# Designs tried in a protein design run: designed miniproteins, single chains, continued (2). Part 7

Each design is a single chain, and the fold is of that chain. pLDDT is the mean over its residues in the fold that is shown.

## One batch from the design tools (miniprotein)

Design m4222
Fold by ESMFold2-Fast:
Structure m4222 (fold): chain A 66 residues (1-66)
Amino acid sequence: MQFTVTFSGDPARQIAMVLKLLGDPNVTVTSVGSTTYTVTISGDPSYAQAFKLELESDPNVTVTEV
């Protein structure tokens, strides 16, 4: 599953979110802009869906499916 993540708000919060993404061995993160990243999740589709829902729960994060 692949989607685009855009961060807003506090830079410290954005750094914490990026580090969380990079810490997952099933997640590949590619920087597209200063606050925008393409996230690719490999493996189980249920895991990918749960991960996307967790990101969407953050009010400073916008997730767009690609």
Scores: mean pLDDT 75

Design m4223
Fold by ESMFold2-Fast:
Structure m4223 (fold): chain A 61 residues (1-61)
Amino acid sequence: VDEIIEEKTKDLPEEVAEEARKTARELLESLKNTPLSKEEIEEIVEDIAELKRKELEKKKK
């Protein structure tokens, strides 16, 4: 799980990546009783990274 989080947040600035990793870990921890496939975990982390990337784009303005 940590490897997936790291891989999906690698392209983000360090501060934004830290926030995305924290959010992903908290969400996955809340879902620990739900059997998730590796693909589902990747999708969740990717969605969080994408949201944080969009926030960064807005910051450029």
Scores: mean pLDDT 74

Design m4224
Fold by ESMFold2-Fast:
Structure m4224 (fold): chain A 67 residues (1-67)
Amino acid sequence: MEELRKRIEELKKKATPEQQEGIDAVEKMLENLEKARKEGLISDREYQRGVDLLRRAVDGLETLLKK
């Protein structure tokens, strides 16, 4: 989780204002996922699926910004 947060922060430093909106959306999804897990609203399996999806999204954003 901290790894994903750090990667999102690095993306924010490289992004244009327009790209920042998409990065902020991913950060918000991560925060909501952590909150839902802490409140017992989702299972361990659902939490891991959400984290894996967010990792794929961050990887895609990093690839696009590497140009």
Scores: mean pLDDT 78

Design m4225
Fold by ESMFold2-Fast:
Order: sequence, then C-alpha cells, then structure tokens
Structure m4225 (fold): chain A 82 residues (1-82)
Amino acid sequence: AEIRTEVAAEDNEAAARAAAAMAGAVLTEGSGSLEAVDPRTLRVVTKPEKLSEETKQRVLAEVGRAVAAARAGEPAAVITVE
C-alpha cells in the first residue's frame, strides 16, 4: 500500500510548516518522497509496508497535525491510500 498526502494552503505559513514537518518525518525514514505540485501544494508519498511501525505512527501524527494546522487557513488536504 502507498499513502499519498497533499497539503494545500493559500499563503498560510502554519499549513506550510505542517507540510514541511510531515515531509521531514517521511524523508528521515528514507521510505517516501516530497513533490512540489505547485507553490502552495506539497505532496508527500510514502509506502507504509517499507516503514517501521514507529515511523508509520509518526507519519499519521504529522498528517493529523498538518490537516489541523492547514484547516486554520482554509487549506485543502487530500489523503490517498493504495
């Protein structure tokens, strides 16, 4: 399976910081990537089966924080699981 998360924000610093933190967690494990779809939209892709359980929980926590922070500035968040 693969988790793809997009965080979009219209000039929202909190959403951008949350997206960066989420990307950092995925990249630290070396089992994901970050794609800049456009200046306001970051896509984080990870394959859960390649991650430790601890890292999966960190990714889920970061996604939750990113969504919560992003919603403060009317951003859009899309999560896809394959």
Scores: mean pLDDT 50

Design m4227
Fold by ESMFold2-Fast:
Structure m4227 (fold): chain A 89 residues (1-89)
Amino acid sequence: SENRKRGQVLARLLRELARLAEELGRPELAERLRELARRAEETEISREEAAAITEKLEKRLQPFWEEHPGTEEAEERLLEEVIEILAEL
């Protein structure tokens, strides 16, 4: 149950980021994010790993959300940060 809940939270966040990536014309990034979301939802990653990924995403993306990324430039910077986070996994 706990692993499922953590995986569902991470999967939801990743799917929101995938939608943004697709809207900004980055389909390869969107596909990578959706695949990671599928793995998280199907509990193919550990609870500890899912929690660590979620914390890393929330902490590093927080400044972009606080500044209300309503501009394409801010949203592209957010996606570049996501790419860096994925490279660290």
Scores: mean pLDDT 75

Design m4228
Fold by ESMFold2-Fast:
Order: C-alpha cells, then sequence, then structure tokens
Structure m4228 (fold): chain A 69 residues (1-69)
C-alpha cells in the first residue's frame, strides 16, 4: 500500500511540473504519457497486481484526456 501511495504522489508531482513548464500541447501530452508509463512500471516492479495496474492505467489515460480536452 505505501508503494502505491508514493508512486501516485510522485506521478501527481511530475504531472503538475509538466503542466506548469510545458506550453506545447503535443509535447505536454507526450511527457504526461511518459510519466504515466514510468509510474505503471514502478507499480509493476513493486509487485502491485496486474488488475490494479490495469485500473490505474485507465485512470491515468482518463486524467490526461480530461486535462487536454
Amino acid sequence: MKALTEVLKRFAEKMSEIIYNEKDKEKRIEKMRQVADEALAELRKAGVSDETIAAVRRLFDETIENLEK
């Protein structure tokens, strides 16, 4: 549980930094997808279940889509 919380916290911090510093929409989306992929890889390495990783991936995809609408 702590590993999941820490990865999500770092994800949120990195996403905020990208939104603040990257003004080009296409580059911003690419950087956000990269950060999401890195967070999912960290969760997988920490032994989080594939079902939970799939749910988190869906949440990340929806978050990026909603931010860039």
Scores: mean pLDDT 80

Design m4229
Fold by ESMFold2-Fast:
Structure m4229 (fold): chain A 86 residues (1-86)
Amino acid sequence: SAEEYNKKGEELAEQGKYDEAIEHYKKALELDPDYAEAYNNLGRTLLDQMKYEEALEYYEKALELDPDYEEAKTNLELVKNLMGKY
């Protein structure tokens, strides 16, 4: 299921296996394109890789799907602040 791919992605990200985590989140989104949590997790993983522009796009997508998603909102502001330093 989409939820199983998302959870496996989270486990891989915690192990620092960012590329594998990203592929699992993308598989979750292939099954459920409206899965806001998977977009947020993809953004977080890209942020950990310092891919700020890509992380920003996924956090924005998470908030487009769920405007009350506090974690995605917090992470979006963090990415904007980090990008403003470069």
Scores: mean pLDDT 87

Design m4230
Fold by ESMFold2-Fast:
Structure m4230 (fold): chain A 79 residues (1-79)
Amino acid sequence: ALAEAEALAARLEPRLLAVAARMDAARLEALLARLEPAYALLREAAAADAAGDRERAAELALEALREIERVLAAAEAEL
């Protein structure tokens, strides 16, 4: 689970940066708002990791990254 999350994050980071570079400020603000649920899951993952629940942390991180992937794919289709 953690290795999957790390691999997905590595694939999503350059795509997110490329999309952000092509957006004006208003579209970027809208994109960040759409990503808020995923960031909430990442905060929960960090809390689980700090509590020693590495399996739960990895599951939450992977769920958050898949949400980022869905939002990012939709944003890419709009460009």
Scores: mean pLDDT 81

Design m4231
Fold by ESMFold2-Fast:
Structure m4231 (fold): chain A 58 residues (1-58)
Amino acid sequence: NMAAERLERTLLRLGMPRESAQAVAELVKNGASDEEIAEKLRELGLGEGVIDYVLNHS
């Protein structure tokens, strides 16, 4: 879906590995909440400011 694809593109532009960006995009495709997405991004090593940016610009 378009939201998952926009998020994946944003993560790739920030330098995230393809496999990690795809894992986050799959959560969006499966209807994950912003909280679940944020938790996955923290597990992948992103800081809170970057997570906020990603969620507001995807």
Scores: mean pLDDT 80

Design m4232
Fold by ESMFold2-Fast:
Structure m4232 (fold): chain A 80 residues (1-80)
Amino acid sequence: SPLDETKEKLRLLAEWVEAVIEAEKKMKELPEEVREKARKEIRKLEEEAAKKLAEAKTIEEMEAIVEEFRKELEKIIEKA
């Protein structure tokens, strides 16, 4: 149903937001110089993910976008 589809989309958006919040918490523990660089990379990743999520037509596309966001986010944190 449209309601069930909407709930699933909202769940995926909530997961994306939670990933951002957790990244911000991890970033606060890093030295300022590496934190600033990683913050800029994370912001670009967020902007790209937000655009893709807005353009996504299916739940499967949204899941793939959120999963890719999480993977790229982890790589940025690990490189910092």
Scores: mean pLDDT 81

Design m4233
Fold by ESMFold2-Fast:
Structure m4233 (fold): chain A 66 residues (1-66)
Amino acid sequence: MSQKKLTEIVNAALAGDAEKAIELLKEAFEQGLLDEVDLALIMMAASVAGLEEVVRTAAELEEELR
């Protein structure tokens, strides 16, 4: 379920855990659980939390969906 994985990633990002957020993000993406809207929401949450590395990773994965 993509919404549950999205929530886990967003919560990790908002907690300031960039490493965990990236691991969860890559796992969910490889499983096909994330769409472009989900990736945009993750980028927004990571940007608010100041996690530049998470923002870059999500942006790179969003390009892979095209």
Scores: mean pLDDT 80

Design m4234
Fold by ESMFold2-Fast:
Structure m4234 (fold): chain A 89 residues (1-89)
Amino acid sequence: KEEYLKKALEYAEKGDAAARAGDYEKAAEYAKKAAEYAKKAGEEALSYYLLAQSYKNLAMAALAAGDEAKAAEYLAKAQEYYAKALALE
């Protein structure tokens, strides 16, 4: 579905921009929306990669808040989804 893939890329770009600005919570929200649209487009590997980016940004937000335990949990989730994306190609 062409429109869903376009939306996935638009939200991924917004997520990258938010992360560069240091707004990691917003970056995580955009990455999660991008992953949802990628999944609707049938792009499973891209969806997992974007979920990994979302959890990575949640980990950065947790570190900024001083919650090292929560950051470690989010980083573990990010690595899990990244591995799933790579396993698909």
Scores: mean pLDDT 86

Design m4235
Fold by ESMFold2-Fast:
Structure m4235 (fold): chain A 74 residues (1-74)
Amino acid sequence: RREELVAAAKAKVDEHRERILELIKSGNMKEIQKLIDEIADEVAAELGATEAERRFIRNAISLYVAELTKEVLS
């Protein structure tokens, strides 16, 4: 289950990769956080996730976005 949640989170982040990179480059941190929450809610709804799994999904998304931010702004 955990591997499934991580895979789904990563795939959804990849679908939004161009938008995420645009927001990172523009420094729009509030919109980045909004998009992270939106993606987390979408993935959680698609998988019928519990509240704990939704938090796990959001954390996984946040970590992937943080890695993208390091790659762009290093």
Scores: mean pLDDT 78

Design m4236
Fold by ESMFold2-Fast:
Structure m4236 (fold): chain A 82 residues (1-82)
Amino acid sequence: AADEAIENLRKAIESARAGDLETAKEYAQKAIRALSGLPDAETAIRVQALLLVGLTYLDMGRVDEAIAAFEGALELVEKAKA
């Protein structure tokens, strides 16, 4: 669950950096679905908010801001896993 969210977040970041925004959106959405496996509901809500912000920035073509939001989400999931 946490590992699945981390993997999908990393793939979303890689796809966004490559300019493949459609693939980045798909992986970000998969990461949101994987959040149901996190034991801490507050962390899951915070990660979901950052993922939604990142998806919004991708829709606006603001790729650097989207990547920053996804990296913030990734850090929160990694801390929750530890």
Scores: mean pLDDT 82

Design m4237
Fold by ESMFold2-Fast:
Structure m4237 (fold): chain A 67 residues (1-67)
Amino acid sequence: EAKKAVELGNLAYEEGDYEKALAAYKKAIELDPNYAEAWKNLAKVLEALGKLKEAEEYRKKAKALEA
């Protein structure tokens, strides 16, 4: 289900619904904290929202999870 949550987040992000995208990616991380793609996509949403410091932290987390 983590993959489905990421897909919902991707759809919301493409539609410009950043709040919905954020919620969906956070759900994906809740289901699978090692899902690097979810952390990367969460960082993209945070950048779009102007939350650059949080985006950097989550991008670093995603990089650590990708080997």
Scores: mean pLDDT 81

Design m4238
Fold by ESMFold2-Fast:
Structure m4238 (fold): chain A 61 residues (1-61)
Amino acid sequence: MKGDIYRALKDVPKTTPQMVGLKKGELVEVLDENEDGMLLVKSLKTGEEGWVGESVLEKVE
C-alpha cells in the first residue's frame, strides 16, 4: 500500500487540519496507513498531505 497510487471515488471535504480534501478522480500517493482504515496520502495535483478514509479510494492498476 505505501507508495501505491490511488484515485478518489468521490469528492472528499477537508473537515480537520489533519485530513486532505480531494475531488472525484484526483490521484494520490499513499505515504502511510493506520489500523482504523485511514490512509496518509499526498495529492499529486496539489502536493497537500493528509489523512483520508480508505473506503473513498481505489488503487490504480
Scores: mean pLDDT 78

Design m4240
Fold by ESMFold2-Fast:
Structure m4240 (fold): chain A 82 residues (1-82)
Amino acid sequence: MIILGKNSGLTGPIPTSITNLKDLVVLDLSNNNLTGPIPAGLGNLTNLEVLDLSNNNLTGPIPASLNNMKSLKVLDLSNNNL
């Protein structure tokens, strides 16, 4: 499964319900106005190969659970307030 929401005018926090999508391979939410923390439950997405959350207003610590994402080939968290 692929989710592409880049440049979509998204606001507010990343919904925790996204962490239930265990067949996700690509999650691109870059270039939005997303706020709040990176959900720790993203570490449950063990099939995720691409995580791009760049160019948002995300805050707080990077969750240690992201170390569980063993399929991850691309991680871009740049241009946030992390």
Scores: mean pLDDT 82

Design m4241
Fold by ESMFold2-Fast:
Structure m4241 (fold): chain A 89 residues (1-89)
Amino acid sequence: SAQDYYERGKTARRGPDEYLSYEGLNKAIEYYKEAIKIDPNFDEAYYNLGLAYLDLKDYDSAKEVYQKLLKDFPNSKYAEEAQEKIKKL
């Protein structure tokens, strides 16, 4: 399910001892993308996909994901948080 992939993404992003790793971040991105593919209305998965890109310092990909979140889910709590993230880029 979309939720199962989302939870796997959250687990992969943390890595061992909850420290971020390059391999974990790339796995998190793939899992979040799969969650979004199954449920395109999964605004929380878009938000966390953006966070994973920021952790990789892939600012262009993070900005694109957050801009899509703002466009497609303007009334979401995650849209407000995405807007704050974009302002810091």
Scores: mean pLDDT 82

Design m4242
Fold by ESMFold2-Fast:
Structure m4242 (fold): chain A 66 residues (1-66)
Amino acid sequence: QDAAAQAIRDGVLELARLREAGASREELEKKGKEAEKRVRAAGGEARFEIDPETGEPTLVVEGLAP
């Protein structure tokens, strides 16, 4: 199993939980950047992004097929 894919999944889930818990945008950005670093350490590439319409934090992975 791809460790980078697992790190992305874990990061997205953690960001969703933090948002539900009322975490600030700054906290979400900090955790998003930490998740990016973890994905990179696992050999993958992902970018932290906040949806400009909804404000939802997410990770956009490079090379993941549609």
Scores: mean pLDDT 74

Design m4243
Fold by ESMFold2-Fast:
Structure m4243 (fold): chain A 61 residues (1-61)
Amino acid sequence: ADYEEAVRLNPNDAVAWNQLGAAYLALGRYDDAAAAFREALRLKPDYAPARLGLAAAEAQQ
């Protein structure tokens, strides 16, 4: 909920998208997590936490 609010307020914040992805991973929402991590990588292609998060989300699908 809080991370969704952060993304709504700052849609260009790669850190906020990464935090949303991590929250979805914790909830077992792997498709939503992957989408959030991809948005973080669209904003910062070299952002290692989002690359690792995306790999984890895709491996759990």
Scores: mean pLDDT 80

Design m4244
Fold by ESMFold2-Fast:
Structure m4244 (fold): chain A 85 residues (1-85)
Amino acid sequence: EEERERMRRLAVENKDVLAATALEEGLPSLQAYADRLRKEAEEHRKIAEQLLADDPDNPVARSRALAHEIVAKLFEAMAEEALKR
């Protein structure tokens, strides 16, 4: 999956930025930041599922669902890298 690998590479390159962001947001730990990112990823997946359920054969709906899935995968990759040391 080309998009997943690209998002994973971006997360790895920016792991120090992810750590700094967690501290700036006043979150108690990188774990709390990762949990927040995972919740946001789950919401994006729900939106993608709803778009496909409402109009599965509409190319615009499919494109929008794909965009939400890409964002969800990015947040998941960022959460994984935030916890990785």
Scores: mean pLDDT 70

Design m4245
Fold by ESMFold2-Fast:
Structure m4245 (fold): chain A 67 residues (1-67)
Amino acid sequence: MLEEAIEKATAEAKAKAETLNDGETATSSVEVPLDEERRVVVTSTAYKSAKAGKIQVSTNVREVPIP
């Protein structure tokens, strides 16, 4: 499930970045339940390089408690 969340957030950020101008950034986030007390928040940021066809992606994963 975490791998799927990372793939989803990364794919969404990249898809958004494909429609942007060079030098712009797109973000996407996905939440996944880890257990009854914790969840994982995955945030992907995609930067469209001025060099056409190049997108750089950075992904952060954080565990947080469920209320």
Scores: mean pLDDT 76

Design m4246
Fold by ESMFold2-Fast:
Structure m4246 (fold): chain A 76 residues (1-76)
Amino acid sequence: SDVEIVAKATEVAGPILAETYARLRALGAPEDEINRAVNRIAKKAIDLAETKSPEEVKAEVQRLADGYVAEARARA
């Protein structure tokens, strides 16, 4: 069910989302940029959770999150 997919995505991506939010805030990224990045990561986690293992979801979501942090760092 969609509820089970969202629960799986939340369990895997929750810590990554929290860390990404904190890191982007520390880098001085604008709130709207942070919100867009967090929303995109969350949506990607849900999309992947339908077909991928928790380990694969974690790896892909972490890669996406690292990309947003790297981009924000380059603008700092």
Scores: mean pLDDT 85

Design m4247
Fold by ESMFold2-Fast:
Structure m4247 (fold): chain A 96 residues (1-96)
Amino acid sequence: SVAEEVREIVEEFTEKLLAAWEAGDAAGAENHIREMVARMNEVIAKHATGEQAGELNAILARMVTELRAALANKAPAEEIRAIVEEFTEEMLEVIE
């Protein structure tokens, strides 16, 4: 299902993002955000209708903005995880 694909992508790339961030690899963390966005765009393009795709893309863009702000402010891993969880739930409400 679309919801399962979204959850799997978010889980995979959140763990990669946090591992890179905790290792002090800011460039690696940014690369994992970009890879997550690319995979999400593929899922949205494959499964979402025009209106649903618009809503999902808007949520994804806001999540990326907040994640980048958190990384710039050197937020703890718990805050980064909370941001991802919040926006993932918002995306799942559009899908489910």
Scores: mean pLDDT 84

Design m4248
Fold by ESMFold2-Fast:
Structure m4248 (fold): chain A 81 residues (1-81)
Amino acid sequence: SAELEAFVDRHLEHVRELIEEAERLAEEGRLEEARLTAEIAEGLLLIVRGVLKVAGELTPEMEERIEALLEEIRELLERLE
């Protein structure tokens, strides 16, 4: 539905903004804040995925977009260890 697509788009955009903020914080040497921001992004993304799964609304396209963002976050968190 258009409402569901708008929901997904808004939340994935917010996750992208959090990833960009975490990268900025890391570049500034604020590694603890970068890690916390990336962990918040991961948490939000997993909640969105979980809600869509429970609702039976998780499409293959949505799953691919979510998985791509999760991979970016996990790679960032690995760099921040």
Scores: mean pLDDT 87

Design m4249
Fold by ESMFold2-Fast:
Structure m4249 (fold): chain A 61 residues (1-61)
Amino acid sequence: HMEELKQELLDEARKLIKEYGPDKAMRETLARAQELLREGKLSFEDFKEIANELAKLKYYA
């Protein structure tokens, strides 16, 4: 289900933070999530959850 996809996106975001820093990682991950939203693979609620989790990673990572 969508939970696995959300976890994969957040795991990838953590890797991107190490390589490029939190701002770039957040932008890249949100862009990917927006593509998935457009394709109907994520709901808008899932997208909001991803954005919130990314904000936490940015400030607490």
Scores: mean pLDDT 77

Design m4250
Fold by ESMFold2-Fast:
Structure m4250 (fold): chain A 55 residues (1-55)
Amino acid sequence: SSAEERTRLEEELLRTNPEYRRAHLEALRQSLSGDPAVAAAARARYLEALRRALE
């Protein structure tokens, strides 16, 4: 599915592209100034994806 394809692309970018990792973290920081619950969920998702990519 397109969602699965996007997930694979994101995982590949997290492995291979430091600019993408930085941009992703910057987006999370922007979310932190809003709703803390949404920011926490986004951070957890990012860290899980990064962990899997680096495994």
Scores: mean pLDDT 72

Design m4251
Fold by ESMFold2-Fast:
Structure m4251 (fold): chain A 85 residues (1-85)
Amino acid sequence: METFTTEFELGGYKVTVEITLNEDGTIHAKVTVEKDGKKRTFEKTFKAPPGMSREEAVRQALRDIALELVKELKKEGKISSTPPL
C-alpha cells in the first residue's frame, strides 16, 4: 500500500485528502473538511482504470474528490461559486 496526503483550501474550508493506493488496484480516499472548528469526514473508494500510472490515478482521484466536495458544499448552501478544477 502507498499513501499520499495533500491539503488545499476551498471557499474558506481547510481540506485534507489522504489517498491510499491498494495492491488490488483500488484507491481509497479519506477527505477531512474543517471550518470554524467543525470537521466533516468523507470516505470513498475508487477503482483505478487499467493502464493508468500511479501519478495519474492520484490526480484523477483528487479531481473526483474536489468535484464531489464542491457538489456537497453547494447542496448545503455553504459556497456560492465553483472553483476551477
Scores: mean pLDDT 70

Design m4252
Fold by ESMFold2-Fast:
Formats: sequence, C-alpha cells, structure tokens
Structure m4252 (fold): chain A 98 residues (1-98)
Amino acid sequence: EFYNRLAEALDRIVRNGEKLSEEEIKAFKELYDSQMAEFEARYRELGDEEGLAWVRRQKAHLDELLEKDPNAALIAFVITSAVERAHLKRLEERRRKA
C-alpha cells in the first residue's frame, strides 16, 4: 500500500511533471530515512567503512535536495536505492563465498 503510493507519485513526476504534495513528501522522507538506516546497518555488518561513509553522505545530500527539489530527491533516492541494493547483494555474496 505505502510502496504503491510512492510508485504512483514517481510515475506522476516522471510522466506528467507533477509535484509531490506535503503528505507525499513526509511519507517519502520517512521511507528513505528507514531505507538509509538499513543500508548503514548492512555496511556496518560487512565492516565496509567506505560504504557506510557513502550512505551517510547520500543521506545528507538527499536531506538538502528534499528542501530544494522534492521531485529530484525522490528520483535520486530511487536510483541510489537500486544501486546500493545491487552493490550490497554482490558484497554479501562475495563474503559468503569467502
């Protein structure tokens, strides 16, 4: 339900150039704060200090971008989230094989 609303908001932004509502911005911030915390925990478990520093810098960048351009922040978060999931999966698979 929540992810469906976020996906609908992204579709409206990408296809129609619409702006996020204040409620959607709040929901988006709660979601990305949670997701960034998950990435930090996973990098910490891996002992990847560079990955942990990267996630912290990305969160700071997203916080700034959200104040200036919420649409750009949502797009940046979706891209960052997809890239980080792929990267973490590869690191975790390599560690498991070692």
Scores: mean pLDDT 78

Design m4253
Fold by ESMFold2-Fast:
Structure m4253 (fold): chain A 76 residues (1-76)
Amino acid sequence: SLLEKLEEATRLALEGIEAFKAGDYEKALELYEKALKLLKEIWDEIPEEYREEFQKVIDLIEKNIELAKKKIKEKE
């Protein structure tokens, strides 16, 4: 379950990056938010020694979410 959620979150984040590069900011936002949700669900299962690096990944996805939101507003 933990590994499956990590693999799915990674896949979603990578697909989000590809959507963002393609200019599909709405799709990028959806994919990033799904990835973030999965990562937050497994937070308590992450060994303490990896939590700092895991938090950095969450922070990067949250920054990408904010960038996607800004790009969506710029298109309107």
Scores: mean pLDDT 84

Design m4254
Fold by ESMFold2-Fast:
Structure m4254 (fold): chain A 79 residues (1-79)
Amino acid sequence: DLIKQAQELIAKGQEAYAKGDYETAMRYYEKAAELLEKNGDYKMAGEAYLAAAIAAEKGGDFKKAEELREKAKELYAKA
């Protein structure tokens, strides 16, 4: 179940984010987004990429944050 796997990754991302581990949070959210995209859940995938972008920005990686926001925008257009 790709959706269940993505939800577990989102929960791990939220835990990492709460601890200030923004790089780990970004990686978990990005993995969740990839699984949701593969499953055709474009809206949820876009939301997960936005969460990854916020984590990247908090971690100081503004270039990665912009790339992730553009990816989310592309997925919302498919939803």
Scores: mean pLDDT 89

Design m4255
Fold by ESMFold2-Fast:
Structure m4255 (fold): chain A 65 residues (1-65)
Amino acid sequence: MSEEQRKWARGAALAGKALAGGSLSDPASLERAVRIGAQLLVKEAGLSEEEARRLVTEALRELPD
């Protein structure tokens, strides 16, 4: 995974977190954040949904809530 892809995933994760609302400790809010972030990466970077979900999930683990 490139450093640049990691930064893009982090941006998508931040947007997903903000749009999902609630806490990342809530499974429903976490799933919503991953879904939103993954859709942004698919649309903007042309990544597969599977790869986008993986990158966003990893980036969300690095974000404070």
Scores: mean pLDDT 75

Design m4256
Fold by ESMFold2-Fast:
Structure m4256 (fold): chain A 59 residues (1-59)
Amino acid sequence: MELYRAIAPVPQLSEDELALRVGELVEVLEEVDEHFWLVRSLATGRTGRVPKSALERVA
């Protein structure tokens, strides 16, 4: 499982995006493009696109 943590707040700017607060854990499902991943929130189970720059891999 590719587990990541939000290191910056992520706003939902469109309906296919996922809003995240700092420290929220997500599972990466697939790469959308160079800048975005499709992820699932572990807290809510919701899925959406988030910027790769807002996430760090949990070691």
Scores: mean pLDDT 82

Design m4257
Fold by ESMFold2-Fast:
Structure m4257 (fold): chain A 58 residues (1-58)
Amino acid sequence: SEFFELRREISKRLNELKKNAKTQEEYDKGIKQLTEEHRKRVDELFEKYKKLAEEMKK
């Protein structure tokens, strides 16, 4: 599943961020960036599958 692969990738990047961030502010900034990237990729996948599902349910 593309959603599963995306989640694994995000989890890996989150662990890297947690390990490398020296301050809470740096961690929060990294989390915000990661969340924005994840949201955009999820939105693209969701729109793709939503359109496909709507076509199939007519």
Scores: mean pLDDT 77

Design m4258
Fold by ESMFold2-Fast:
Structure m4258 (fold): chain A 68 residues (1-68)
Amino acid sequence: MSALEEARRQAEAYEKDPFVSEEELEYIRAVLALRYGVPPEELGAEPETVERIRAMAEAGREAARALG
């Protein structure tokens, strides 16, 4: 299974979850796009949401490296 296929499969599972809101689903799609390195449009994620999450994750990793 390719990274894109795995990401889509996981996104579809969350789409069928009645406890996941549309706002949460957008966030989940963005996280999956970043985790699997796939284009956000392939999962229906907003590029702006993906960029925000990516920037936060990178800042956190940089801070951790600076402390080591």
Scores: mean pLDDT 76

